# Ledger of designs, part 11: designed miniproteins, single chains

Each design is a single chain, and the fold is of that chain. pLDDT is the mean over its residues in the fold that is shown.

## One batch from the design tools (miniprotein)

Design m351
Fold by ESMFold2-Fast:
Structure m351 (fold): chain A 85 residues (1-85)
Amino acid sequence: MKEKAEIQVENLLASAKAAVRRYEREKAPQDKIDLFKKLLEAIELAIKNGLDPEEVYNKGMKAFQLFGRSFEEGKKFVEELLKEL
């Protein structure tokens, strides 16, 4: 259902914004902060361009999962996502 996927995307955006705030407060490396800001921009652009919210949510979740395993893999995925927008 469209409504459920839209809520999931909003929750993903909120999580990414919270991560940026936490990393800024903790003075995390700037590249990590910038990467999460780029993920936010990618999700917002995908929504603005009328992409399917379910696909946006799935791609965003994959980015978060990749960040948990490898910063470099997460960075590459976000950069490729931005090229598609």
Scores: mean pLDDT 73

Design m352
Fold by ESMFold2-Fast:
Structure m352 (fold): chain A 69 residues (1-69)
Amino acid sequence: KKYEIALKRADELEAQGKKVEALRLKTFAYILKGEFDKAIEVAKELQAIDPRYEAILKTVENIKKIKEK
């Protein structure tokens, strides 16, 4: 239920042209939902827009490794 609110908010941010904020929110929403592959996909899109966000992508990949253990 809470993940749906976060994803809806991300869509609203993207419609407002705040794509970076939207992708950050989607990344964390998918992590909370346990959809790590989707979180990695969104984090890769975020990093492609701004390379400074490479750290977020690495963080998501590490969370997946921990949660799959």
Scores: mean pLDDT 78

Design m353
Fold by ESMFold2-Fast:
Structure m353 (fold): chain A 75 residues (1-75)
Amino acid sequence: MKEKVINAILDAVRRAIKEGRPLTREDVYEELVKYGLSEEAAKAAADAFVQAMNEGKSLTEAIIEAVRAAKEAEA
C-alpha cells in the first residue's frame, strides 16, 4: 500500500510539471488506480492528499495523509 501511494503521487506530480500545469485531484486519482488501488481507496487517498496540500502541508505530510486514508478505506 505505502509504496503504491507514494509512487503514484510522485508520478502525478511529474506529469503535471512536464505539462507545465497545476496538479489536479484527478491526476492523483488516475495514478493511484493505475498503481492497483481500488476506486474507493484511490478516491480516499486523492481527497486526503488534495485537502492536506490546500491546508498548506508539505508534500511529505500530504503523502502521509494519503497513505492513511487509503489504508482506512481498505480496512
Scores: mean pLDDT 84

Design m354
Fold by ESMFold2-Fast:
Structure m354 (fold): chain A 86 residues (1-86)
Amino acid sequence: MKQELADAIRNGDVETARRLLEELGLEPEVVERFTRKLQGLRDRANTGDGVDVSRANNELQELANRVLNAKDEEDFKRVVRELALR
């Protein structure tokens, strides 16, 4: 789960991220906000100018790293909620 979600985030794979968050039992609001944020970053990475592409890719990497660095399942869920609700 944690590794799969991190890989989905890094790749901007909104569909996989949504499925994994739903499997974790996160609230629909959290899932929607997180996937919307991921979609926005993916779109900027794919269609932006060079500077925007670099920034979007850096943000995707940072999000993936925060998920991977979670200490346990409880910390993992907390990190995802915090990332989604910003």
Scores: mean pLDDT 76

Design m355
Fold by ESMFold2-Fast:
Structure m355 (fold): chain A 67 residues (1-67)
Amino acid sequence: GPSEAELDALLEESERAYREGDVSAGGAALQRLGRLSGLNVVGTEPSPDPAAGLLAATRRLADEVRS
């Protein structure tokens, strides 16, 4: 799985993407965390706030990696 430094860097990138409304960067951070962890990434349905949804999904996956 990812190191703590890699996990922290991906969470920082996800939070930056959320602040900037960058859905593409948010999605890329989630996909990278999924690949590094080997855990299933659930596809997100289109929503009025996709950037917030991607941040929440990345945080949830990070918590799963830490368990």
Scores: mean pLDDT 75

Design m356
Fold by ESMFold2-Fast:
Structure m356 (fold): chain A 101 residues (1-101)
Amino acid sequence: AAADAALEAARRESGVKVLERMTYEILRLAGVPDEEARRIAEKAAEAFRQGKPSEALKIVLDELVKRGVITEEEAKEYVERAPSIDAAIDILSDLYTRLRA
């Protein structure tokens, strides 16, 4: 239990760090200025750290909707598919690939 909890915490922290970086890169690709992209990525990372992956993803996706990069309907579908950090990483990876094209 204690060892399993420590491994879970380490995996969660690694996931949060990856999500923060990916979020920042995605926002920059979407045309968000450096300072604003950093603040949004940090806010999303904090929500992931608090065990709220859907809320964290919504923070990122709401900004993409505001900038006309994705639709509000697409954002809602992504949030519904992100019950975990791993699911959120997959969604952000897809968005990163889509925005780079």
Scores: mean pLDDT 78

Design m357
Fold by ESMFold2-Fast:
Structure m357 (fold): chain A 68 residues (1-68)
Amino acid sequence: SALDQLKERTLELLREMQEAVDNGDWKEFLKVAHELHDLIRELAPLDPEFAKEAYQRLQELLSRAHAQ
């Protein structure tokens, strides 16, 4: 379904964001973080539990980046 594709894309972007942090690629990090935030906003009315979990993971990654 379209919803399943959006959820899979969100998980893919979370992995890409983690890789960007690990590699110090701040340009890619900001790009992926922005796309993730937009997808989570779109998912919130469709699957609020999944959106909440994804948002928590996004915030953890943002906190790690700001600690550097």
Scores: mean pLDDT 85

Design m358
Fold by ESMFold2-Fast:
Structure m358 (fold): chain A 65 residues (1-65)
Amino acid sequence: QKEGDISVYKKLADDAEKGAKNAREKAEQYRKDPSKVDIAERYEKTAEALENVKKRLQKEAEKLS
């Protein structure tokens, strides 16, 4: 069970990292349009939140090791 949980946490961490990268790319795209700066900032905050989720999931996986 715990080894399965570690695998799940690692997979979720990878998903969070992928999501963060995608959000940062969208933020850069919206930053090019001055009328969409607010949207760009929201994507940047989303990327930061996902990066924090990844860090937390990695820490939980380490605790179960």
Scores: mean pLDDT 80

Design m359
Fold by ESMFold2-Fast:
Structure m359 (fold): chain A 82 residues (1-82)
Amino acid sequence: MVEVELEKIDENTYKLKATSTGKLKIRIEGTLIKLDENKVKLEGTIVIETTGNKQEIDVEYDMTPEEIAEYIKKLLEELSKL
């Protein structure tokens, strides 16, 4: 199963939480910071719970917060099929 939660904190800040359960268990937790209408910075961590690997992320996307949440959901859904 894949779950993605996007919580608006203020006008320019969103909290992102994404989880995937299956053969590969992944958790993503981060903050989306709106830099402009179509540019968002993601600061957070990716944890592959199955292996214990943890990676910090700090990436800018030419996407909206909602588009980033949908992208992550699709990515985790594809990984859950492996």
Scores: mean pLDDT 80

Design m360
Fold by ESMFold2-Fast:
Structure m360 (fold): chain A 83 residues (1-83)
Amino acid sequence: SELQQQALQVLEQGIKQLEELRKLAELLKAPGLTDYFQQGIQRLEELRQRAEAGQDLETAVQQAQQIVADAQGLVDKLTYEAT
C-alpha cells in the first residue's frame, strides 16, 4: 500500500540519520550519546519490521518521527551549549 511504502521510507531515512549521528558520537568518543543513538536505531528497526508486515503503519510513522525529532533536538541543544 502507499501508506506502507511511506512508512518504510520514513523509517529508512530515520535509521540513516541516526546512523550518521551515532558515527559522529563515536568520533567524539561520547559513549553515552553513541548508546542513545544506537537505542534509537534499534527502536526504528523494530518499527520497520512491523511496518514490513503491514502492522501499525500510522503508529510506526508517528513514533519514527518522534525518535528522529528527539535525537535531532538533543544534537541541537549540545551544539548550542558548545557555541
Scores: mean pLDDT 83

Design m361
Fold by ESMFold2-Fast:
Structure m361 (fold): chain A 85 residues (1-85)
Amino acid sequence: MQPLSEMEIMRRINSLPKEDRDKVIDLITDLLRRTNDADDANDWERFDAHLEEARKQAETLPKEGKEVVLEYIDSLREQRELAQK
């Protein structure tokens, strides 16, 4: 019954291959866009700054949003395991 921490989310993201990490960051950005009416998520070319911003805002995601991100990561991992076997 331990709360899922920002560290756990980041650890799971870092364990994914680069292409899957990009998909997770895209999902985080979409969830933040739904939570905050102020975002223009148009700077995909500046991924370094965008990743840092997404990392900061991942900790402010509501519980439901964190669960969606983790479920998506688990789905990507499952697809990877099936592809390797």
Scores: mean pLDDT 62

Design m362
Fold by ESMFold2-Fast:
Structure m362 (fold): chain A 92 residues (1-92)
Amino acid sequence: MKLRVILLVGASDEEVREKAREAAEELGGHLTFGTADTSSGPALVGIVRNEENNEIVLVFGGPLADGRELADELARALEADEVEVEEVVAEA
């Protein structure tokens, strides 16, 4: 399974939703939203899954350090064969 994590540094909930929708269209997967506990409180998470390609894309708008930790924890929990982490600075 491939795990791709998009860390939107300083993003609003709406920016997370927009990026997650773009990822869902790009991957051809289905999109769900959840929350993750972070050092700054609960943060919105977009989860895109394509079961045909065995790929998951996670979009996270919380603090970068928490996002990196979440990516590592999910990679281990899912036993991902390939992990890609992309760090994007959200514009205002």
Scores: mean pLDDT 78

Design m363
Fold by ESMFold2-Fast:
Structure m363 (fold): chain A 76 residues (1-76)
Amino acid sequence: SLEEEARELMKRVLEEGEPALAEFEAFLRALPRSQRLTVTRGLQEAMEEHLKEHPEEFEERPVLERMEEALRRIME
């Protein structure tokens, strides 16, 4: 599914950083608006929940801040 593909790309962002982030944004931006908003919202909620349970990861993985910012840009 599109959600599974988006989550796989998100996982790659955590492993590879900036180059994978560009692919992740491009993937989401290529989706039709309604699907893009639904998938992106779900990813934002999943990331917020994870960081609420594991706040230390925000300091250990600086790319998470960049990913959060990218998700906000896509929702606009």
Scores: mean pLDDT 78

Design m364
Fold by ESMFold2-Fast:
Structure m364 (fold): chain A 78 residues (1-78)
Amino acid sequence: MTPEQAQRLADAAERFLKAAREEGVMTPEIEELLQKAIEAFRAGDFEKALQYLTQAVSKLVDEVGADRTAEILARAAA
């Protein structure tokens, strides 16, 4: 993974955290997982970061459903 890809993924995870907070769908568990994912991306531990990010997305799908989760991810990508 390139440094540019790592930065883009960290930025995307931060935007995802912000979007979920703004939509009012953030739980303490999802927030903790996203913070751990961001820290892992910044540390260069991409496998751990992707594991935390995947867990956060799965928990968000459980809370608000797949369609709403996709909308939040699309907003984070913009």
Scores: mean pLDDT 78

Design m365
Fold by ESMFold2-Fast:
Structure m365 (fold): chain A 62 residues (1-62)
Amino acid sequence: MTYQVTVLFKDGTKETLTVTVEDGTTVTLTTSRGKKITFTAFGSTGTAVSEDGTAYGYARAL
């Protein structure tokens, strides 16, 4: 499925990424700021979190 992942940063800004993965998969995405985000897909949604815990996000299936 294709997911729109919204990443929220500690400074209050957000970034949107698009990724195509299968349900239940975990992938590492890199933001435009070079921060690595671990995204896990769950059906029509998903969770995203940085390794340092300073950014997290949510996703929706497109």
Scores: mean pLDDT 79

Design m366
Fold by ESMFold2-Fast:
Structure m366 (fold): chain A 60 residues (1-60)
Amino acid sequence: MELEKEIERLKKQFDAFKKNVEKLSKTLTPEQKEKLDRMLKKVEDFYNTYIEALKKKIEE
């Protein structure tokens, strides 16, 4: 389905975003990295929930 291709593209875009943020995090202090990691976790949890919901709809 076209939606499966869109999900794949969204995953690649989000992964690239996370990688860029993680690269920046590697140059930060441990305390700054901890703050960033917490924010990323929240964003990733939301993103994963959204993608899983889309996958469920595709299965129908």
Scores: mean pLDDT 76

Design m367
Fold by ESMFold2-Fast:
Structure m367 (fold): chain A 79 residues (1-79)
Amino acid sequence: HHMKPLTPEEIEEVDRLLKELEKKYGIKYTDSARRVLLHALRMGIPLEELRQKLEELAKKFPKGTDGATLAAVAIAELR
């Protein structure tokens, strides 16, 4: 699916994912990170694929990395 506008549930899932990455790996939760991930969902990238790729990347990147940078790299690798 996902040719429709994002649901509140999808937005909440993105916010939850970003908070988990911040707590577990020290990735910065920013408004830009949120917008980039929401854009990925609008492009039809499944949230579970984004989650797996972001967790993989978060292990390799230093603590304090901007979530928007991590999200952009994840999208580039999944396209």
Scores: mean pLDDT 80

Design m368
Fold by ESMFold2-Fast:
Structure m368 (fold): chain A 97 residues (1-97)
Amino acid sequence: SAVEALQAQIDASLANDPYETFTMSFEFDTEEDAKELAKKVEEKAKELNLPVSTKITKVDGKYVVKVSVTVPKDPESLEKAKKLKEEIEKIAEEIKK
């Protein structure tokens, strides 16, 4: 499809990009849990001085939180992004408990 062809072109153009994008998706049964994750992600990103994008969408009665972090491919930025990813995964698990 035209949408899939465009996505493939975007993916190809990023192959030699000096930036790396990490994308994570989490599914919750309630909007409150989804908003709590988004809030805590934004707070943690601010502490690490990393730009993040969070989006909450409702899909088939569930709430999907999509988190995207784009950083330069330098060792310091990549390590910060890895740390943020690990913290986000822990926060999501804690909200589900």
Scores: mean pLDDT 78

Design m369
Fold by ESMFold2-Fast:
Structure m369 (fold): chain A 93 residues (1-93)
Amino acid sequence: MKSKEEIIKELEEAAEELEKRGEPWLAELLREAIKEVEKAETEEEAHIIALATQAVMAEEYRLGRRLSPEERKELFEEARKKAEENFKKAAEE
């Protein structure tokens, strides 16, 4: 339902709020996600990227630290694959 532009705007607003809260590393993660959403060719892909980014952000918040770039990529890809599977199952009505 949300357009690619709406997803980008929500991620930008969330990043600004995180910067105001003194969590600039989480804001940086959201800004990197915006770049990936901008490259998405479909609204479904944009949603998948947003969900995967939320999973990485939740893990960093749980650990109270930044993940390494390698850890972020691995967790992002795992979360992305999970989101893709969920979207496929929802389409099989």
Scores: mean pLDDT 76

Design m370
Fold by ESMFold2-Fast:
Structure m370 (fold): chain A 64 residues (1-64)
Amino acid sequence: SNEEEFLKRLQEEAGMSEEAARQVLQSLLDQGLTSREEQKEAFERILRTIANGRAERERQRAAA
């Protein structure tokens, strides 16, 4: 199913645990984001958010 593929991609590409990936998927479903296109856009947003968070943590560590 699309949901299983989405969970696998969150775990493999975003580096999430199975529990974290399930929570993200549930949040998207609760928002009504059930189409393949909506889930793809949400996945790309999640990856950008993770990348921005990593960059911010690196800046904070460099400043310490």
Scores: mean pLDDT 74

Design m371
Fold by ESMFold2-Fast:
Structure m371 (fold): chain A 71 residues (1-71)
Amino acid sequence: MKEAVEYAVKKLEELAEKYNSELLRIAALVLKENPNATLEAIIEMLKGLKEKYPELKEELEKLEKEVKSLY
């Protein structure tokens, strides 16, 4: 698994547990099943999550920046 994908999975699982979110858990699972996911695909997923969880926008934007730094 790419380091960026592994990091995104870990952070999405942490957020899913903290906020008891099935959608965040599913997002983490989708990335686990796609270990060669492109940066574009990850960013698109995070953008969709920001639309569903506006209260997590800052945390998801921080994750986006961190993921971009690993590519």
Scores: mean pLDDT 80

Design m372
Fold by ESMFold2-Fast:
Structure m372 (fold): chain A 76 residues (1-76)
Amino acid sequence: MDAEMEAEFERLKALGEKYASEEEIEEAEARIRASQDLPEEEVRELALAGLGAKYEVPKAIEEARALGLEIGPPAA
């Protein structure tokens, strides 16, 4: 992979790890497994990167949390 693309992927993955819940990660992994036949490790990395893209603006999420808003999966 290109070094720049890999760095972006790692950044998104780190955001997913920081802001996504374990249940949200598991749900994303299940969706990826349903659409693609990938090793479990790659499924997890893609799930984290996808969730990281959702949480790309962490300042806005933290501001919403500071206001007492519910941010994240409903875990229903």
Scores: mean pLDDT 70

Design m373
Fold by ESMFold2-Fast:
Structure m373 (fold): chain A 88 residues (1-88)
Amino acid sequence: MTPEELREGIERLRRLKAELTAASSPAEAAAVTAVLDAMIARLEELRRMREAGTPDEELVRLDEEAMAEMHARLAAELAATTAAWRRA
């Protein structure tokens, strides 16, 4: 995992948070923004570990399963929240 990949990941999550905040009520956004904040914090931690000399191969292994689960959860929460908001 490169610094550029980590930066792009963080930027994508921040963009999703901004889009959700612009399109949704604060109450509906709360659960999804909490997951996004946790994901951003995890990517920031990986960036720090890389700066400390953790090998890219180990970073990929440590992050792969956790990130896949968090992405799946985020997608489900976004779909549920935005669908509920649009129908309200």
Scores: mean pLDDT 70

Design m374
Fold by ESMFold2-Fast:
Structure m374 (fold): chain A 59 residues (1-59)
Amino acid sequence: REKELLEIQAEFLEMVAAVSEELARRGREEGFLTPEWAAENERAAEESRRRVEELREKI
């Protein structure tokens, strides 16, 4: 059903945001990401979380 698919999409995006945020954090701590790439991952996580909120509002 449409509502169920939207919920799955929201959960998927939330996982993507969490992974991107974790990659940025560990990339900074372990030094395998440049500051620019770490910042981009943090920004991508924020954008994904914002999209999750919009999707959940539609459910």
Scores: mean pLDDT 79

Design m375
Fold by ESMFold2-Fast:
Structure m375 (fold): chain A 60 residues (1-60)
Amino acid sequence: MNPIIATRQQALRVAYEIAKEELEKKGDTENMEKLAYERAQERVERAIQLAKEAGLDVEF
């Protein structure tokens, strides 16, 4: 199973949920929220880029 293609949306949700959970535990929403969102998006963008190279043209 290819996690990049099969779980691109799931990866974003999981990464974002984990980041939010860490945020709540830490209590720093301003900096961590932006960082968590940026990191989650970066991961998804990477997956989309790889999917496009594999012959898939999808938008998120």
Scores: mean pLDDT 64

Design m376
Fold by ESMFold2-Fast:
Structure m376 (fold): chain A 117 residues (1-117)
Amino acid sequence: GPEELGRSTREALTQLAENPERIEEAKVLADNLADYAVSQPEHAVPIARALGEAAIKAAELGNVEFAQTLADSIARIARGVPEARPVALETAQRLKELGKKNPEAQKIADRLLAEIE
């Protein structure tokens, strides 16, 4: 169900955030999750939330490429499923707060906000 999917998604994304060497696998997973969320709108909010938590963690760990990939996936979900837009805005705001000490997180936040307008 949606809760099991959200938890499994969170665990997989967390592992990828902690392993920058797996970026190509991480990009494929992020794209597949965005595709699934847009095709199955009832799962979009929990998927976007799991992607958001992983984006914050990746940014905090300095895995900027994965954080950007996750933000791009969240933006795509928010454009396809309006109900996910509040999660995208929340994620952008959290990245912006992190960006006060990390310019790369600020750049990711600014791009996410621009893509969901």
Scores: mean pLDDT 87

Design m377
Fold by ESMFold2-Fast:
Structure m377 (fold): chain A 78 residues (1-78)
Amino acid sequence: MEFSEEILEEAMRRAAEAMGLPEEVAEALRPHVRHFVATGRLPADAPALARELGLSDDELRAFLLAVAIEARRLHEEA
């Protein structure tokens, strides 16, 4: 499912706040978030990017899932 940029931005902001991630780290993950919410799959390069940003694989998965859940809620409430 495709979401508007505004929905993804708000969902990413909420997920980052809930997980205590810096906004710049969340922003660097925006293309991977978009891919994950569109396909339901992790991008092949996501683990490499997570390492560069200082995230574990579990933290990356938790963030992407949290964003997808929040984006769906925001979309259904709109």
Scores: mean pLDDT 76

Design m378
Fold by ESMFold2-Fast:
Structure m378 (fold): chain A 74 residues (1-74)
Amino acid sequence: SALGEQIVADFEAELEAILADYRAGRISREEALARMEAVAKRALQEAMARLDSAETDQVAARIEALVRRAQAEL
């Protein structure tokens, strides 16, 4: 759905901002990991509140894949 795509897009933007802060030396690796965990948790909670269970599972899988890719950059 458009809402599910928006949740993923907003999450990707938050991850990119965290990586940009890390690459610029503004935050530590530990802080970057903690922020990634926090924004992933919020995105999953929003999906559970606003989407059906099947689409929530799809969004959760996409969030997990994006987190894994971002963590590889650390």
Scores: mean pLDDT 89

Design m379
Fold by ESMFold2-Fast:
Structure m379 (fold): chain A 74 residues (1-74)
Amino acid sequence: MTPEELAELAREAARAFGLTDDQIEVVSEIARKAGEGKEGVAAPPSSTFRPDQVEVDMSPEELAAALRARLAAA
């Protein structure tokens, strides 16, 4: 599965959670980064960016966990 395919799945999952366009873009970037992690360190997605400008009701860790579960199920 390519990083782009992972980003697509993440985008769909985020939309299903009712996130804003900005939040959807952030989670799709996390998924793309996770897909690219084969070339680098396998760090958790939540540690690859600063979410300072992103307001979410769920914690970044919860979003990342839900996103990974969705990607694993796909």
Scores: mean pLDDT 62

Design m380
Fold by ESMFold2-Fast:
Structure m380 (fold): chain A 93 residues (1-93)
Amino acid sequence: AAARLRAQVAAMAGLTPLQVDALRVIEEKGGKATEEEIAKALNVSLSTAKRILDELVEQGYIEKDEKTGVYYLTEKGRRVLANLDRAAALFAA
């Protein structure tokens, strides 16, 4: 039930559950995170974290600082997380 709800809420934004989890980790860290921090938080390999982050950059939910390698939440990323939180609350009611 919980896994299905998480997948359904993510799908409403055109995202996978793992992509949503990555965005939430960045939000919880104050809107920025490194590749290594995402890999540790999601318990995935560094290569898997890179792929997820690259997909999120392509979709405009995060952006990479090329000088530092740090990923930042965009306004679009913050808005999608807020919308998913509202959707999850509606399904939990």
Scores: mean pLDDT 78

Design m381
Fold by ESMFold2-Fast:
Structure m381 (fold): chain A 72 residues (1-72)
Amino acid sequence: MSNLEKLELLAQAAVDLAKGASDETVIERLKAAGVSEMEAKSMVGMARGLLENGKLSTLEDILKEIEAIKKK
């Protein structure tokens, strides 16, 4: 999995958590995308830290930029 794919998964995890998804639901989505359980738990922890520091708008902007790159 590329670093860009991991960044997209991290940003999406934070957005899902902000919308009320459980940690377990997000971990299962990350595992389905090919992330290990240990990495998925770490990514959920990072996503929560980003949300606690008010980074939701930045993460939404990152997702938009990744979609723009994928379309080119």
Scores: mean pLDDT 80

Design m382
Fold by ESMFold2-Fast:
Structure m382 (fold): chain A 66 residues (1-66)
Amino acid sequence: MEREKKIENAIKKNGLTKEQVERGLESLERMRKFAEEIKNSKDPEKVEQKAVDWLREEAERIAAEA
């Protein structure tokens, strides 16, 4: 699948470990899922609440890596 090929390609070109690339792809997948929820949501209130929760969780994740 393209996902596995992207992991191997990123490891070779960017000198990243497979674990680091997988972590990055997981973040992208979560962002994509959140984007779909935003597109499907017609209520701004629900979109804002989900955005705040997602940003807080992602910020904690980024802070742990920094």
Scores: mean pLDDT 68

Design m383
Fold by ESMFold2-Fast:
Structure m383 (fold): chain A 84 residues (1-84)
Amino acid sequence: DMEKKIREALKKLGYSGDRKVTDEQIKEVDKYLESYGLDPSKEEYRMTRPFGPDLRLYRLQRDLGLPRDGVITREEVLAVLSQK
């Protein structure tokens, strides 16, 4: 099920599907999310305030080249990082 969600996220972001994600890549994503001050156990991150406190999410979206709409899923972060 996680592999299916990751494939769907990859296709949604314009990457080719059918790529396997390793436990090492999952740990890298967790560390990456923590570096932005985000809880890596969450499936979705949403900016609730457009001023200062929630800028970490906006910066994450900018750095990953994702739409800066204030919403990002863990699967989207994993999909982008697994393509590097």
Scores: mean pLDDT 64

Design m384
Fold by ESMFold2-Fast:
Structure m384 (fold): chain A 78 residues (1-78)
Amino acid sequence: AKSKELLLQKEAGKTLKGLIEEFVPLPPDKLEKVILETAQEMGLSQADLDKPVSELGLDGEKLVHLRQVALKIKSELE
């Protein structure tokens, strides 16, 4: 509970795109693919990529899922 709440507070001001870029530091071509595929798996649109995480209705559980999805896609590209 505490670690999920702290993650939410730290990440709330970041854009979805910026948050994913922090999880997966890849070259721009591969990074764009990870961002788009992560957004699709989370049920988010390309228009949501530049929105603050706090505006997307993502709770701490969804942020943990977002991180896991992004890391999985990164692993599949390596």
Scores: mean pLDDT 73

Design m385
Fold by ESMFold2-Fast:
Structure m385 (fold): chain A 61 residues (1-61)
Amino acid sequence: SEEEIEKLLEEIEKLLSKILSEEEVQRAMDRMREALSTLSDEEALELAKLALQYEKQYLKS
C-alpha cells in the first residue's frame, strides 16, 4: 500500500512539474505526504488516486 501511494505521488509530481517551479513542486509534495501520513493507508490511497485523476483531467494540455 505504501509503495502504491509512492507511485501515485510520483505521477502527481510529474504532472505538477508542468505548471509549477521545482521548489513549489517540492513544497506541495512534502505537504501532501505529510497530510497523507495522518490518514489510514486505505484513505491515503483513495485520496492519492482521486488527486491523480483530477491532475490528469486538467493538466492534459
Scores: mean pLDDT 75

Design m386
Fold by ESMFold2-Fast:
Structure m386 (fold): chain A 75 residues (1-75)
Amino acid sequence: LSAEERARIQAAARAGGFEVTGARRLSDAPLTDELLADLRTAMAVAAEMGMTSGGYVLYDEDDRPVLELTFRRLE
């Protein structure tokens, strides 16, 4: 992951009240705005469910895994 990609992932997670603790690329597919919107939605759902930590896999429009991440709730 590039520094730019890491910053975009962190911004999406923090918008939901979470911090990314780990991120791993599963393919060479680019991080699109749609993938980051999916991440923001997943973080909003995690917050609604009262999650304090978890993991999530982002999939592209063809259902190919792009990114695996772990997250925890901000204090």
Scores: mean pLDDT 82

